# Designed miniproteins, single chains, continued (3), part 69

Each design is a single chain, and the fold is of that chain. pLDDT is the mean over its residues in the fold that is shown.

## One batch from the design tools (miniprotein)

Design m10541
Fold by ESMFold2-Fast:
Structure m10541 (fold): chain A 85 residues (1-85)
Amino acid sequence: GEEAARAAAEAAARALEAAGERGTAEAWAGAAIAAVGAALDAALRGGREAGEAAAERIAEAARRSGLPERLARLAAEGARAAARA
């Protein structure tokens, strides 16, 4: 439920932070893909509301991670789209 969605969002946030520390395009891209997957997983396990909550947490983490603006935007939009699937 909501707890699983929170855990998925936290895992995605930590992946985004780690990608920020590494500063490579490969790490940034991997973190963005993981963020979308986490939002989808949250939606599948906890329903649309849980997925949308996870997507918003992921979007905030992407903005705080130091990701290039374009990648942060794609991660946020992808996570929100996945949550609505």
Scores: mean pLDDT 68

Design m10542
Fold by ESMFold2-Fast:
Structure m10542 (fold): chain A 70 residues (1-70)
Amino acid sequence: SDPIPAEDADVVAEAARTFYERWKAGEASDENIIAAGHVARQVPEAVKAAGLSDAEIAELIARAAALIAA
């Protein structure tokens, strides 16, 4: 996967948190979860700063990986 530019890390981390929240509400598409998982894997510290716990980040990455493997 292409690396995330440092200047975009905070913006994409906020988007990843939003997609995680929507997934928990049953409202996120598979494509959104795959994108959010990519962000959580590449910039986990920015995603933590945006409000996800280590456990939530791990859950998001695992779900994204399962969707990619399907």
Scores: mean pLDDT 79

Design m10543
Fold by ESMFold2-Fast:
Structure m10543 (fold): chain A 69 residues (1-69)
Amino acid sequence: MSLEEAIAGAERLLDEGRYQVAADTVASVLEKLLPTHPELAPLLEKVRQNPDDEALIREGIAAVRAALA
């Protein structure tokens, strides 16, 4: 599965109210991007510490999409 597909899946999980699974998916993708996008490290930590924060998870999704563009 591509990183874009994984992030689309995370957005669907958020819409289903599955915040923990969505946060885990976003965190996994952010971690894979760290070697090329080290600026994402603070956001990764915030998502890991706040897995029920829908706004923060959506911020993570947006950051991944920006990094992949």
Scores: mean pLDDT 83

Design m10544
Fold by ESMFold2-Fast:
Structure m10544 (fold): chain A 88 residues (1-88)
Amino acid sequence: MTALELYILGLVLLKQGKYEEAIKLLKKALELDPSLAALVYKAIGEAYLEQGKYEEAIKYYEKALELDPENKEAKENLEKAKKKLEEK
């Protein structure tokens, strides 16, 4: 299985609410192809955000933005995670 196939399967599992399985596949995709790091960190951030693990979501979105500072979706989701953490 290619890194891209693992990344796509990770996104499918994420949409199904299988967050921990998604994170495992996404991390495996990153091990096989480090060039996917920005996409993988964003997807892991999304998995944590959907689980209500806002501190972890913030960490991974910040990692994604270190690699791709202009990623609008990662910026928007980072702010969403910060807002959710403040509402606790």
Scores: mean pLDDT 86

Design m10545
Fold by ESMFold2-Fast:
Structure m10545 (fold): chain A 52 residues (1-52)
Amino acid sequence: APSPAQQQRLQETVALARRASAEPDPEIRALMRAVLLSVSDAQEEALFRQVF
């Protein structure tokens, strides 16, 4: 089972992904998405793809 720290990280990941998807500039949004995916673990990556 994920630890409380991992659960907190997943909540932060979802918040960041929603923020990035709400970015009005499509180029900035694409850069934010690419950066988030490049620095994420597999679990965070799955959440980013679910939001985007």
Scores: mean pLDDT 69

Design m10546
Fold by ESMFold2-Fast:
Structure m10546 (fold): chain A 91 residues (1-91)
Amino acid sequence: MPSAEEIAAVRAEIAGLSDDEISALESELLKEISALRKEIENGRNPELEKELEEKERRLAALISIVLTEAVDRGLERGKERERKRREELLR
């Protein structure tokens, strides 16, 4: 799992990005990881394994942030639904 410091660094990097831009970044990292895995399977050197580990850690940090944000959005949707229900009951 990525460290709290690595998660904080990725969070700072994506702080100005839209959901679409974050999704594009995730897709790019997945493509790069897939390419590195195929190259390593063909018997390439330890430097590629280190690069793969670094990219996998970055992807894990990004997924952790996106999942946390998705949960927060789910909670906000829940609060909005409850607010509307309360308004209906007060009528």
Scores: mean pLDDT 72

Design m10547
Fold by ESMFold2-Fast:
Structure m10547 (fold): chain A 67 residues (1-67)
Amino acid sequence: SDKVENEIISTKTHSEDKTTLWKELFRVMKDLGIKLSPATLRKMAKNYNNRDILQMISDLYEKKTSP
């Protein structure tokens, strides 16, 4: 059911750090009930650098702790 998430995580062109960031992002998104299409996830994987992923994780954590 998470084929695209696993595809992004398993991509050999990613550094271990980038793989860890993607795992954390997907975990936070699932905790918040955020659903993205496979096409959106692939587009993000192509366009997002490590700083973009970290920023998104930070923003989602802030949103998670806010009522």
Scores: mean pLDDT 71

Design m10548
Fold by ESMFold2-Fast:
Structure m10548 (fold): chain A 89 residues (1-89)
Amino acid sequence: MEEAAEAVREAVVREAVRAGLSREDAEEIAERVAELVRAGDLRGAYRTAVEESVRAGLSRRDAEKIAYAGVVAALKALGVPVSDVSPAE
């Protein structure tokens, strides 16, 4: 779970900064999401990423992109195959 939590943290920070959040806000959101991934709560991680990103001022669309990137990073780190339709293109 440590590698999955770290992968999520990196993915969430990268996408949140890209969407216009400060590095500080992005890291705070990423840490909360990573804690839920470490606990095995991927649904809670996705939901928290969306809610915190919207609270930080992002659109729902950008928030969902950040949440999705985080979950995909977690699944890849855990060795779980993700849909080829979503991550490939």
Scores: mean pLDDT 78

Design m10549
Fold by ESMFold2-Fast:
Structure m10549 (fold): chain A 68 residues (1-68)
Amino acid sequence: TARDAAKLVINALNEGAEEVEVILSDGTKLVVKRSNPAGAAGAVLRVIGEDPERVEVIIDGEKHVFER
């Protein structure tokens, strides 16, 4: 779910990931960096708010897919 994707993004950043990429079902790409916590919060809110059918989260080159 979108909330599970958002939790993964938050956890990855808290665990020291330098960059997380989030790809929404419409192909929108959000790049979240540990150095920009405001951007991280905005990306998480967008994922939850839009409730996309599919979200891809890429952490250090590994892709994680979340669907409704």
Scores: mean pLDDT 76

Design m10550
Fold by ESMFold2-Fast:
Structure m10550 (fold): chain A 64 residues (1-64)
Amino acid sequence: APVRTELPLDEEGALAGLRRLARPGAVVEVRGETQSVSFPLRPEHAEEVARGGALGGARLVVLL
């Protein structure tokens, strides 16, 4: 089973976690108030994902 890692709620902590865990096969789950979406975690999109999650009040989880 994939290892589930929940990231910090702050943008800086989330970004550090996303950058550490971004690798082939990694998936990020963005859990918002009313919806959740999952997509492959790409290193080049880590900053955008961290900012969007923080601004939207979403919880970020990485699956490896």
Scores: mean pLDDT 81

Design m10551
Fold by ESMFold2-Fast:
Parts: C-alpha cells; sequence; structure tokens
Structure m10551 (fold): chain A 59 residues (1-59)
C-alpha cells in the first residue's frame, strides 16, 4: 500500500515532466487516496492539492 502510493506519486511527477497534466492529476489523486487509506491525512491532502493543480493545467 505505501509502496503503491509512492509509485503513484512518482508516476504523477513523471507525467508533469512530460506535460501530461491529465495523467498527472489521475496519478496524484490515486496517491492521495492510498495515503488516506493508510491514515496519512497530511500526505493525502498534499497529493489531492497536486491533483487539482494538475487538472487546472490540463484545462
Amino acid sequence: LEEEAKEAEKKGEEAIKKKDYLSAARHYNQAALLYLKMGKVEEAEKYFEKSVEAARKAM
């Protein structure tokens, strides 16, 4: 679960680098949900914010 969250985080970062903002938003959202399931609320909030920012850039 934690390794899956870190992998989703990394995929989000790589998508940002490629300017694939829609994929970045999806990966950051997945990371946030995984952190939330682990009770890591601060990390979940961080990645929800990154997901929203990426989604705005996709518009």
Scores: mean pLDDT 81

Design m10553
Fold by ESMFold2-Fast:
Structure m10553 (fold): chain A 72 residues (1-72)
Amino acid sequence: QAERDARQVEIAKYANRILDAIDAGDVETAVKLAREAIEKFGPEGRAVVRNLADVARDMGHTEAAKALEELA
């Protein structure tokens, strides 16, 4: 399914960019990208942001985890 494949690729790109921002300690960029993902992908974007908040918490990025959890 071309539409599903394209959507999954875009979601993965956003997830990777948010993770890069989290790893860099750039909470502002992580929040900006998370808002864009939620706006573009709706419930799927929100689910990805929730999962990334859990990942950030597990990695010890508590500030990023809290900010992403508040968005989702």
Scores: mean pLDDT 83

Design m10554
Fold by ESMFold2-Fast:
Structure m10554 (fold): chain A 75 residues (1-75)
Amino acid sequence: SAAAAELAVAALRALYEGDRARAAALRARLLAEASPADLRALLAALEAYRASPNYDPRLDAALDELTAALEAALA
């Protein structure tokens, strides 16, 4: 959903900026509000973005952390 995508983008931005408290709050909200289908769609979108030529490798740590949290929620 658009709401799940907005929360994911906000969480990535907070992680990138080093705002650990905001990132944790946004991640918790995403995991509470998003359906499993939304989380799977987000994982696919993040994987596609990472494979794209427009990907910024400075996002690696933030994407790894968010991806791990989403994968753990789906396990």
Scores: mean pLDDT 84

Design m10555
Fold by ESMFold2-Fast:
Structure m10555 (fold): chain A 64 residues (1-64)
Amino acid sequence: SEEEEKEKLEKEIEKLDEEIKKLKEKLEKLKKEGAPKEEILEIEEEIGIKELEKAVLKLVLSKL
């Protein structure tokens, strides 16, 4: 049913939100500790990929 599909998508979005929050906390810690630019860029890229995935899932959810 559409309701079951919506619930599944909402749970995936929630998981991505939690992962993004943890990565953002890690990024802020790395920036404060003066980590190498390469390490900072790697985490920023991971956040970007997950934000894009979340945006796609939200778009799909909005069309149901």
Scores: mean pLDDT 87

Design m10556
Fold by ESMFold2-Fast:
Structure m10556 (fold): chain A 85 residues (1-85)
Amino acid sequence: MAKVGSPATVTSEDGRTATGRVVESNEKWLKIEVLGGEIPEVGARVRVGFIDENGNLVTYEGRVVKADEKWLEVEVLRQVAVAPA
């Protein structure tokens, strides 16, 4: 699972990139506090990069399920990559 408070980067297939912080996570979804960048649209397929509880840099593929000025909620579809941070 993502480490709460971890920096997060959300990149959509259309090239929009938002930066933020993981506020809530489980095996199926992530809630991210938006700190900057361009917010992807609801329904957009995204890659989310964050640090997990073991200190690894993890990339998930997901879909945006909610988006507003402060919060992104992403449904986790699959894990794409894991690397030591």
Scores: mean pLDDT 79

Design m10557
Fold by ESMFold2-Fast:
Structure m10557 (fold): chain A 60 residues (1-60)
Amino acid sequence: ELVNLDSYDIDTNKDNDDGKKGTTGFELLRGEKLSKEKAKKIQEMIKKKAPFEELEKLVK
């Protein structure tokens, strides 16, 4: 991926509060109600195609 706005633009407010997560990783985001800074780190990990375990560490 070059620069995917979709993978880079994770709206913590919408996705955490009322977003429909299809994956377990997103369920963690919903439960945590992450701050913008934490969400940015998760976006970076997703952009780097990091494994789910890495995302989980950031959330929990």
Scores: mean pLDDT 52

Design m10558
Fold by ESMFold2-Fast:
Structure m10558 (fold): chain A 66 residues (1-66)
Amino acid sequence: SLLSGEAAREVAEIARRVGRELKAQGVPDSEMIRRVREELRRWAKENNHQEILDWLDELEATRAPV
């Protein structure tokens, strides 16, 4: 994996919580991944987790081949 085990676990926990909240708010499935990634980026910036920010940037670049 691109993240340490600890970082990966934290990301998974936050993504799960945020996903549940967004689903409860009626966010459509097509927007879920984007919204979860936006919240993860905010959290990572707030907690100064550069490793997670770099991982998110690579994930976005890989999923948008132009």
Scores: mean pLDDT 75

Design m10559
Fold by ESMFold2-Fast:
Structure m10559 (fold): chain A 71 residues (1-71)
Amino acid sequence: SMMEERKRKAEEIMEEAERKAALYVAQGDYEGAIKVMEEAKKKLEELGDEESVEKAERAIESLRALKEASQ
């Protein structure tokens, strides 16, 4: 169904973004990780998957908190 395909695409976007963000975090590049998640959020907004958009927003907040803690 269209709903199942949208959910699958949202999961793929989030999995790729989480993988890339984790690599940036491992290098101490929190700004790079935040940018990756912001780009993923925009793609999820285009898909209209509100749950994944909210998940991406929380991930961005967590990354910003980690950046502040590392200062």
Scores: mean pLDDT 86

Design m10560
Fold by ESMFold2-Fast:
Structure m10560 (fold): chain A 58 residues (1-58)
Amino acid sequence: LEEEIEKLKEEYEAKARMYTVQADIYKSIVDGDPSDEEAKKNAEKFEELRKKYEELIK
């Protein structure tokens, strides 16, 4: 039971970290070029995914 909860938490933490990095990369692109609509969409998408997995951990 505890092992399964720990495993699931680790998986969600890993995904949250991965999506945080992706979101930050696209945010940096947007900071350099605010007209890049694809970068804006990607930053928003990965930030939403990060928040989703962070909520699952908490």
Scores: mean pLDDT 80

Design m10561
Fold by ESMFold2-Fast:
Structure m10561 (fold): chain A 81 residues (1-81)
Amino acid sequence: HMLSEKVKKEILELLTSEDPLDQEIGLAFAVMLATLAKRSGDKKAIEEVLKFLEEAANDPRLSPEVRAQLKEIAEELKKSL
């Protein structure tokens, strides 16, 4: 896996935090993962990160604002397929 289960859990912990700073850090990590996957040129890596971002964007524990930002990151990454 390009994206380990530990890393997924750590990012979700930040994104589901009630602290806006934790949410911002989680979003920064999501952008970093999308950027790395895109730069790799590896379709499987892009699909793996995209699936994670889309699942997180549909998580009801996240605020609507955080979910909207994750959807935008996922749509941008999807253009690389």
Scores: mean pLDDT 85

Design m10562
Fold by ESMFold2-Fast:
Structure m10562 (fold): chain A 71 residues (1-71)
Amino acid sequence: SEALELEIEAGVLEIAAAVLKRYGSEKQKKLAEEAMRKAREAIEAARRGDLEKARELLEEAKKLIEEALKE
């Protein structure tokens, strides 16, 4: 199901954010914290059946992780 796929993607982003929070700079940690919040919001949206909102939040989380990795 799409909801399951979105939850899996969000979980992967949460793992990436956790690594950045452990080993990253202060800026990378801040971006990772924001990404983790967006990923959690995406999971909650998917659970409510709001798949469009879940996709939007997941893309925001991905962009934050990408920004952190460019540092």
Scores: mean pLDDT 86

Design m10563
Fold by ESMFold2-Fast:
Structure m10563 (fold): chain A 64 residues (1-64)
Amino acid sequence: SLVGHLARAGRDYTAKSPDELSLKKGDLLLVLEEVDEEHVLARNLATGEVGIVPKSVLEATGPA
């Protein structure tokens, strides 16, 4: 489970819907919730924005 963990964006990502976050490679995120097998709800710690992020763009770094 990634909930309560810090994750890092492994690559740039452009949001495909208003519910998603756009990310830059190296952005740190706090994982708030697992939405499904492919997506999490996360907060971008640089921008303060909350939204859906594909798990495939994230690298887990450990607990927050």
Scores: mean pLDDT 80

Design m10564
Fold by ESMFold2-Fast:
Structure m10564 (fold): chain A 77 residues (1-77)
Amino acid sequence: DKKKIQELVSRLTALALRVIGDKIQEGIESGNWEEMKKKLEEANEELVKKIKEFDELLKKSVEEAEKYLKELEEEFE
């Protein structure tokens, strides 16, 4: 179902943007560019890893990819 894949990709994109936004806010609150940069680099590394895991699951099973994405959404609430 192409619509289901589009839904999951949209949800992943929304989650990624929210996580990045939250890390930028944390960095601003620190008042320190080096701390902000470190947090952003760590967040980007984690997001790249999770995107890769999602892609591998999506190739095997749309249902497993959806389950994984739901777990990620719950993790970042």
Scores: mean pLDDT 77

Design m10565
Fold by ESMFold2-Fast:
Structure m10565 (fold): chain A 74 residues (1-74)
Amino acid sequence: SVEEEVERDKARLEKVIDNGLEHRFEVRGLPRPPPEEYERLRKEMLQKAFQGMASLYRDLGEEEKAKLYEELAK
């Protein structure tokens, strides 16, 4: 279903962002922010990713998927 596809994409995007943030602090040696700031950064990155997916699917004419990603971006 469309909902299952969106759920899989959400899980994948979360993994990409989580791995990227860990790489940023572990491999690049940037100072790890406080937990509250880390969570804010993570949420902002996820929101931006979901907004991008919503825009992409809208342009592709997949309105149902676009709407689901818009809900996730709230």
Scores: mean pLDDT 82

Design m10566
Fold by ESMFold2-Fast:
Structure m10566 (fold): chain A 64 residues (1-64)
Amino acid sequence: SPLIERQKELLAKEKADLAALEAELAKMKADPTTPELKVLLLEIVVGGTKYVIEQIEKRIKELE
């Protein structure tokens, strides 16, 4: 299905973006001089990206 293929492409992109965001978050958390607000804001972005991935995975499952 063309819809499944498009969702799989979006899923791959979002997973790559999440990996980069999680690496940056880990780096920021390892630095004790990083302001807590910056960590919190990146955690929100990471959480939002995880939510998007879950929604795409749910769509793929519903289309299969």
Scores: mean pLDDT 87

Design m10567
Fold by ESMFold2-Fast:
Structure m10567 (fold): chain A 56 residues (1-56)
Amino acid sequence: SAELTEIARAAATALAAGGRIDRATYEELLRLSVEDPERAVARLEELAGRPASTFA
Protein backbone atom coordinates (compact mmCIF):
# COMPACT_ATOMS: atom_id res chain seq x y z
CA SER A 1 0.00 0.00 0.00
CA ALA A 2 2.67 2.55 1.00
CA GLU A 3 4.82 1.52 -1.99
CA LEU A 4 1.87 1.93 -4.39
CA THR A 5 1.05 5.32 -2.85
CA GLU A 6 4.65 6.47 -3.52
CA ILE A 7 4.51 5.17 -7.12
CA ALA A 8 1.16 6.90 -7.71
CA ARG A 9 2.41 10.20 -6.26
CA ALA A 10 5.59 10.09 -8.36
CA ALA A 11 3.60 9.37 -11.53
CA ALA A 12 0.99 12.08 -10.77
CA THR A 13 3.77 14.64 -10.10
CA ALA A 14 5.55 13.74 -13.36
CA LEU A 15 2.34 14.01 -15.42
CA ALA A 16 1.44 17.36 -13.79
CA ALA A 17 4.97 18.72 -14.36
CA GLY A 18 4.73 17.61 -18.02
CA GLY A 19 1.37 19.35 -18.47
CA ARG A 20 -0.42 16.03 -19.12
CA ILE A 21 -2.96 16.57 -16.29
CA ASP A 22 -4.42 19.70 -14.70
CA ARG A 23 -4.23 20.72 -11.04
CA ALA A 24 -7.71 19.36 -10.19
CA THR A 25 -6.85 15.92 -11.63
CA TYR A 26 -3.48 15.99 -9.82
CA GLU A 27 -5.14 16.78 -6.45
CA GLU A 28 -7.77 14.05 -6.99
CA LEU A 29 -5.07 11.50 -7.86
CA LEU A 30 -3.11 12.44 -4.72
CA ARG A 31 -6.25 11.80 -2.62
CA LEU A 32 -6.89 8.53 -4.48
CA SER A 33 -3.25 7.44 -3.88
CA VAL A 34 -4.03 7.33 -0.12
CA GLU A 35 -7.67 6.11 -0.30
CA ASP A 36 -7.19 3.47 -3.05
CA PRO A 37 -3.55 3.20 -4.22
CA GLU A 38 -4.27 0.37 -6.71
CA ARG A 39 -6.97 2.44 -8.42
CA ALA A 40 -4.68 5.49 -8.50
CA VAL A 41 -1.89 3.47 -10.16
CA ALA A 42 -4.33 2.01 -12.74
CA ARG A 43 -5.69 5.49 -13.58
CA LEU A 44 -2.17 6.95 -13.87
CA GLU A 45 -1.03 4.09 -16.15
CA GLU A 46 -3.91 4.76 -18.59
CA LEU A 47 -3.12 8.50 -18.54
CA ALA A 48 0.66 7.96 -19.01
CA GLY A 49 0.43 5.06 -21.49
CA ARG A 50 3.18 3.28 -19.51
CA PRO A 51 3.67 1.54 -16.12
CA ALA A 52 3.46 3.91 -13.13
CA SER A 53 6.45 2.10 -11.56
CA THR A 54 8.68 3.73 -14.23
CA PHE A 55 8.13 7.09 -12.45
CA ALA A 56 9.17 5.85 -8.97
Scores: mean pLDDT 79

Design m10568
Fold by ESMFold2-Fast:
Parts: structure tokens; C-alpha cells; sequence
Structure m10568 (fold): chain A 99 residues (1-99)
């Protein structure tokens, strides 16, 4: 079922964003960058599943996916400039709340 695929993709996204936060806290920039890229790919997969489950709101789901991808990039840039991991932590909490 698409609902099971969505749940599985959201669980994987939650794990990936949490690992992204952990990599940033450890100062592992290379791992954090790779995890950011994986999370962005997962957001695209989730958007496709949501568009199939709720085609009337396809544009809304696409906008939400882009907004989350922008939050991931912003969190990584902020971390590189300031060492602050709070953006990644909040994003992980938001994704986990959808489970």
C-alpha cells in the first residue's frame, strides 16, 4: 500500500536527518553533506508518494518538499558558518512528529 511506503520513507527520512544532526555534532562535514543529499532525495520520494495519495493537493506537497530541502541546506550552511546544529535538530523533531 502507498500508505506503508509513505510511512517507511518517513521513517528513513527521520533516521537520515537525525544522523545528519549527529554528523554535524561530531564535526564530520563530509558525512553531514552526504546525509543532507540523501535526505533531499528522500523528500523527493515522499513528495511523489503524497502526490499519488492526495493528487488534489499535489502542488502543496511539492512546495512542502522544497521548503524542507531548503531547511536542510540552510541548517548545513549555518552549521558551517557558526557550528550551530539547532536547525538540524528541529528538522529531525518535525519529521519524527509525522510518524
Amino acid sequence: KLEEELKKALEKLAETVRAFQDAMEAGDYDTARKLMQEAIKLLGEIEEIRAKLDPENRTKHAIEAVARAMRLVAAFVEYQLTGDVSGARRLAEDVEAEL
Scores: mean pLDDT 85

Design m10569
Fold by ESMFold2-Fast:
Structure m10569 (fold): chain A 70 residues (1-70)
Amino acid sequence: SEERKLVRKIIAVAESLKNAGYTLEEIKKKVREMAKNLPEELRQKVLTLVDNAKSIDELIEGLRKLEEEL
């Protein structure tokens, strides 16, 4: 699906930033910016994952679980 492809792009960017040594807060900021281009319902799900994530790995795993449901 197109929505699955959009979430995959967000995951790829988050993984890239993690590997480059960016902080959780910097990665959250980038994911929130990318989420602005998502359909409203999917955007709210991504933003909820971002707000609740306590680590980079928790954020990425949450996004992967969301992708599996799309």
Scores: mean pLDDT 88

Design m10570
Fold by ESMFold2-Fast:
Structure m10570 (fold): chain A 86 residues (1-86)
Amino acid sequence: SAGEALLEEAKRLVEEGLERGASEEELLRRLRELILARLRELIAEGDEEAREALEAWEALSEEEREELLRRILEALLKQLEAEKEK
């Protein structure tokens, strides 16, 4: 699915950023850019779920947007950490 593809791209972005020593602020900025770019691309292709997701994002305050991105980053970090604990 488009959501699964975006999640995989986001995981790679975070993993590569961590290998380069990226700050939390840099990771959050890059995640924002990736997610918004992919949502806009999907909307251009007629994806209604992507349109609803962007509308929900635009309805958030800037503080709520930063909180959501931090939660996404934490979830991605937890998933990457779990993959190494095997």
Scores: mean pLDDT 81

Design m10571
Fold by ESMFold2-Fast:
Structure m10571 (fold): chain A 114 residues (1-114)
Amino acid sequence: KDEEEIEKLKKFAEEALELLKSPDIEEALRNIAKLLKELFPGGLSELVVEAKDAQERLLEIARFLKSLALYFDLKESAKLFGEVEEAAENGTPLEELKPLLIEALETMLKELEE
């Protein structure tokens, strides 16, 4: 049911934002990957957990969240996750990607409350 999936997305975004308050971005991304797999089990979330390093994991997180945002017609957050995905593919450092991911997650929460 869409309402249950929307509540899962809200819970995910809130908890992911809390995890990203950590100065250890690599550990935060590992915990976000586990949370994605728990809330949205499937092949795409498995790719996030199985990522070989933090850079690839952030890329797969951005791709997964972009897909979810598009599925729920969250146009603004989908665009921002797309920008995070592009920046990660271009080799932008994790320290620069972190604030972009935070902005995308905050935008997703805001759109889910509309």
Scores: mean pLDDT 84

Design m10572
Fold by ESMFold2-Fast:
Structure m10572 (fold): chain A 72 residues (1-72)
Amino acid sequence: MADYVALVAEALSKLTEEQRKEFLRLVKEKIDAGLDPRQAVLEALREVLSKVLTPEETDEIYARLQAAADAA
């Protein structure tokens, strides 16, 4: 759990304040749509990161987050 939270925090540190607000909005929308909170965070983070990072960097971060979520 600590590693997952740390990875999310690291990814968020690469985002502007506006992008972090978009991330929180997407998480809420996905949870309201019936997604599991961890999956909502993963999917929202992937969407926001894909707009600011390369596809390769986004895929690497997503893979690390998914592995950390699966381990918890």
Scores: mean pLDDT 76

Design m10573
Fold by ESMFold2-Fast:
Structure m10573 (fold): chain A 101 residues (1-101)
Amino acid sequence: GEEAARGARVAAEGARHAAEVAERGGDASKRSGAAVRAIGGAVEALLGGRRSGDPEARKGAEKAAEGAREAALGAAQGDAEKAREGAEKAEEGAREAEEAA
């Protein structure tokens, strides 16, 4: 459970940063950097979830990874609303993973 929760938390943090950069109107370089960081968090969430023996912790981590990917895409496109929705999903997934751990 702990690895899934930890990975999901990294995904949620990356997603939140991507949403903040998109909302503040960051230039293409800053948005791309935030997107890469969110994708890195998504990978950590998936790896942590895969190592988890708890199906609910894994499900939360997968949701956090999905949200982080959506936030990254939103940031890369300059779509602040999409980035925010992705960040909200990632945060919810991280909460589910932590509660299951």
Scores: mean pLDDT 86

Design m10574
Fold by ESMFold2-Fast:
Structure m10574 (fold): chain A 62 residues (1-62)
Amino acid sequence: GLAEVNELGREMRAAWEAGDLERALALGEQLIEESKTIEDPDLRTAAIGEGRRAVEEIRAAL
């Protein structure tokens, strides 16, 4: 749900800032999957889109 998405987002950003790109990628992929459980369609679409963009940036940095 939304709370789990927010926690995964914080952990992903912390890993990204620490330079642990492999961990950031794994957390970003988990965030995308958890975002699919958000019941609000607009919040779900926004969260999935932001997660996908973050994952693409992390993959480009690997």
Scores: mean pLDDT 86

Design m10575
Fold by ESMFold2-Fast:
Structure m10575 (fold): chain A 100 residues (1-100)
Amino acid sequence: KVEEILEKIRKLMEELLEKLKNSKSDEEIKKVLEEYEEEISKLVEELEKLVGKEEAEKLLEEVLEDFIPKFKEILIKKGEELKKKGLLSEEEIEELEKLK
């Protein structure tokens, strides 16, 4: 049961990575992130109900460790492309620099 929820979260993370790679604008990136954040949050709530908050956070950390470097790489690449096109605000440029 716990493994089923973690597998669903991993699948959503993989789908999110693929959609982010194919996103062509800052607006598309934000929309994709918002949609997946909502779906993942629901699965996190289910996980917390089964194992408690502390254990759920630990299990999520292990899943996210594999994905965080991949997300960071994609976001930096997309951010640099958008920056080069002059499509990022000053605030968004500062956020991009913090990811490096």
Scores: mean pLDDT 77

Design m10576
Fold by ESMFold2-Fast:
Structure m10576 (fold): chain A 87 residues (1-87)
Amino acid sequence: GAAEAARAAAAGGRAAAAGARAGTGAGAAAGGVAGAGAVQEAELAGAEDEAARAAAEAALRAGRAAIAGDAEAAERAAREAVEAAER
């Protein structure tokens, strides 16, 4: 359901931030994949709930920041995903 999709998105965002913090290309790529996967999971679950959609979008931002090597932006976006999932 939407709550499960939101939790999956938050987990993906956290994974993206962890990948960015690793400071390697492989870590950043892993973070990006996790973030993108969270969005897809939310979409497959229907993501009709605004909280689930917000969490998925924040997780995707975390993934993009991780790929760009911006650990600070990835961490902020991951926190937004967690906060959205907790609503």
Scores: mean pLDDT 74

Design m10577
Fold by ESMFold2-Fast:
Structure m10577 (fold): chain A 80 residues (1-80)
Amino acid sequence: MEEFQQELDEASRAFALAARVVILKNELKRSTDPEVQNKIKEEAKKVAEEAERLAEQSTNPDIRRLYRDIAEEAKKLAEE
């Protein structure tokens, strides 16, 4: 039961980070204020760093792949 719960918690966290990237990407597209855009990019950078850390700590290869994909998307958003 605990092992199953851990897998669900990891998947849930990965999906939450992916959703956060989508929200930030949409906010960046809607923003015309450079200061707001910079804040969104800084948040994207934090998401990328968190996703990379979680990818290295995850023992599940599918979850690890998902975290890496999230990190790459967040990095691209931060570089815009």
Scores: mean pLDDT 79

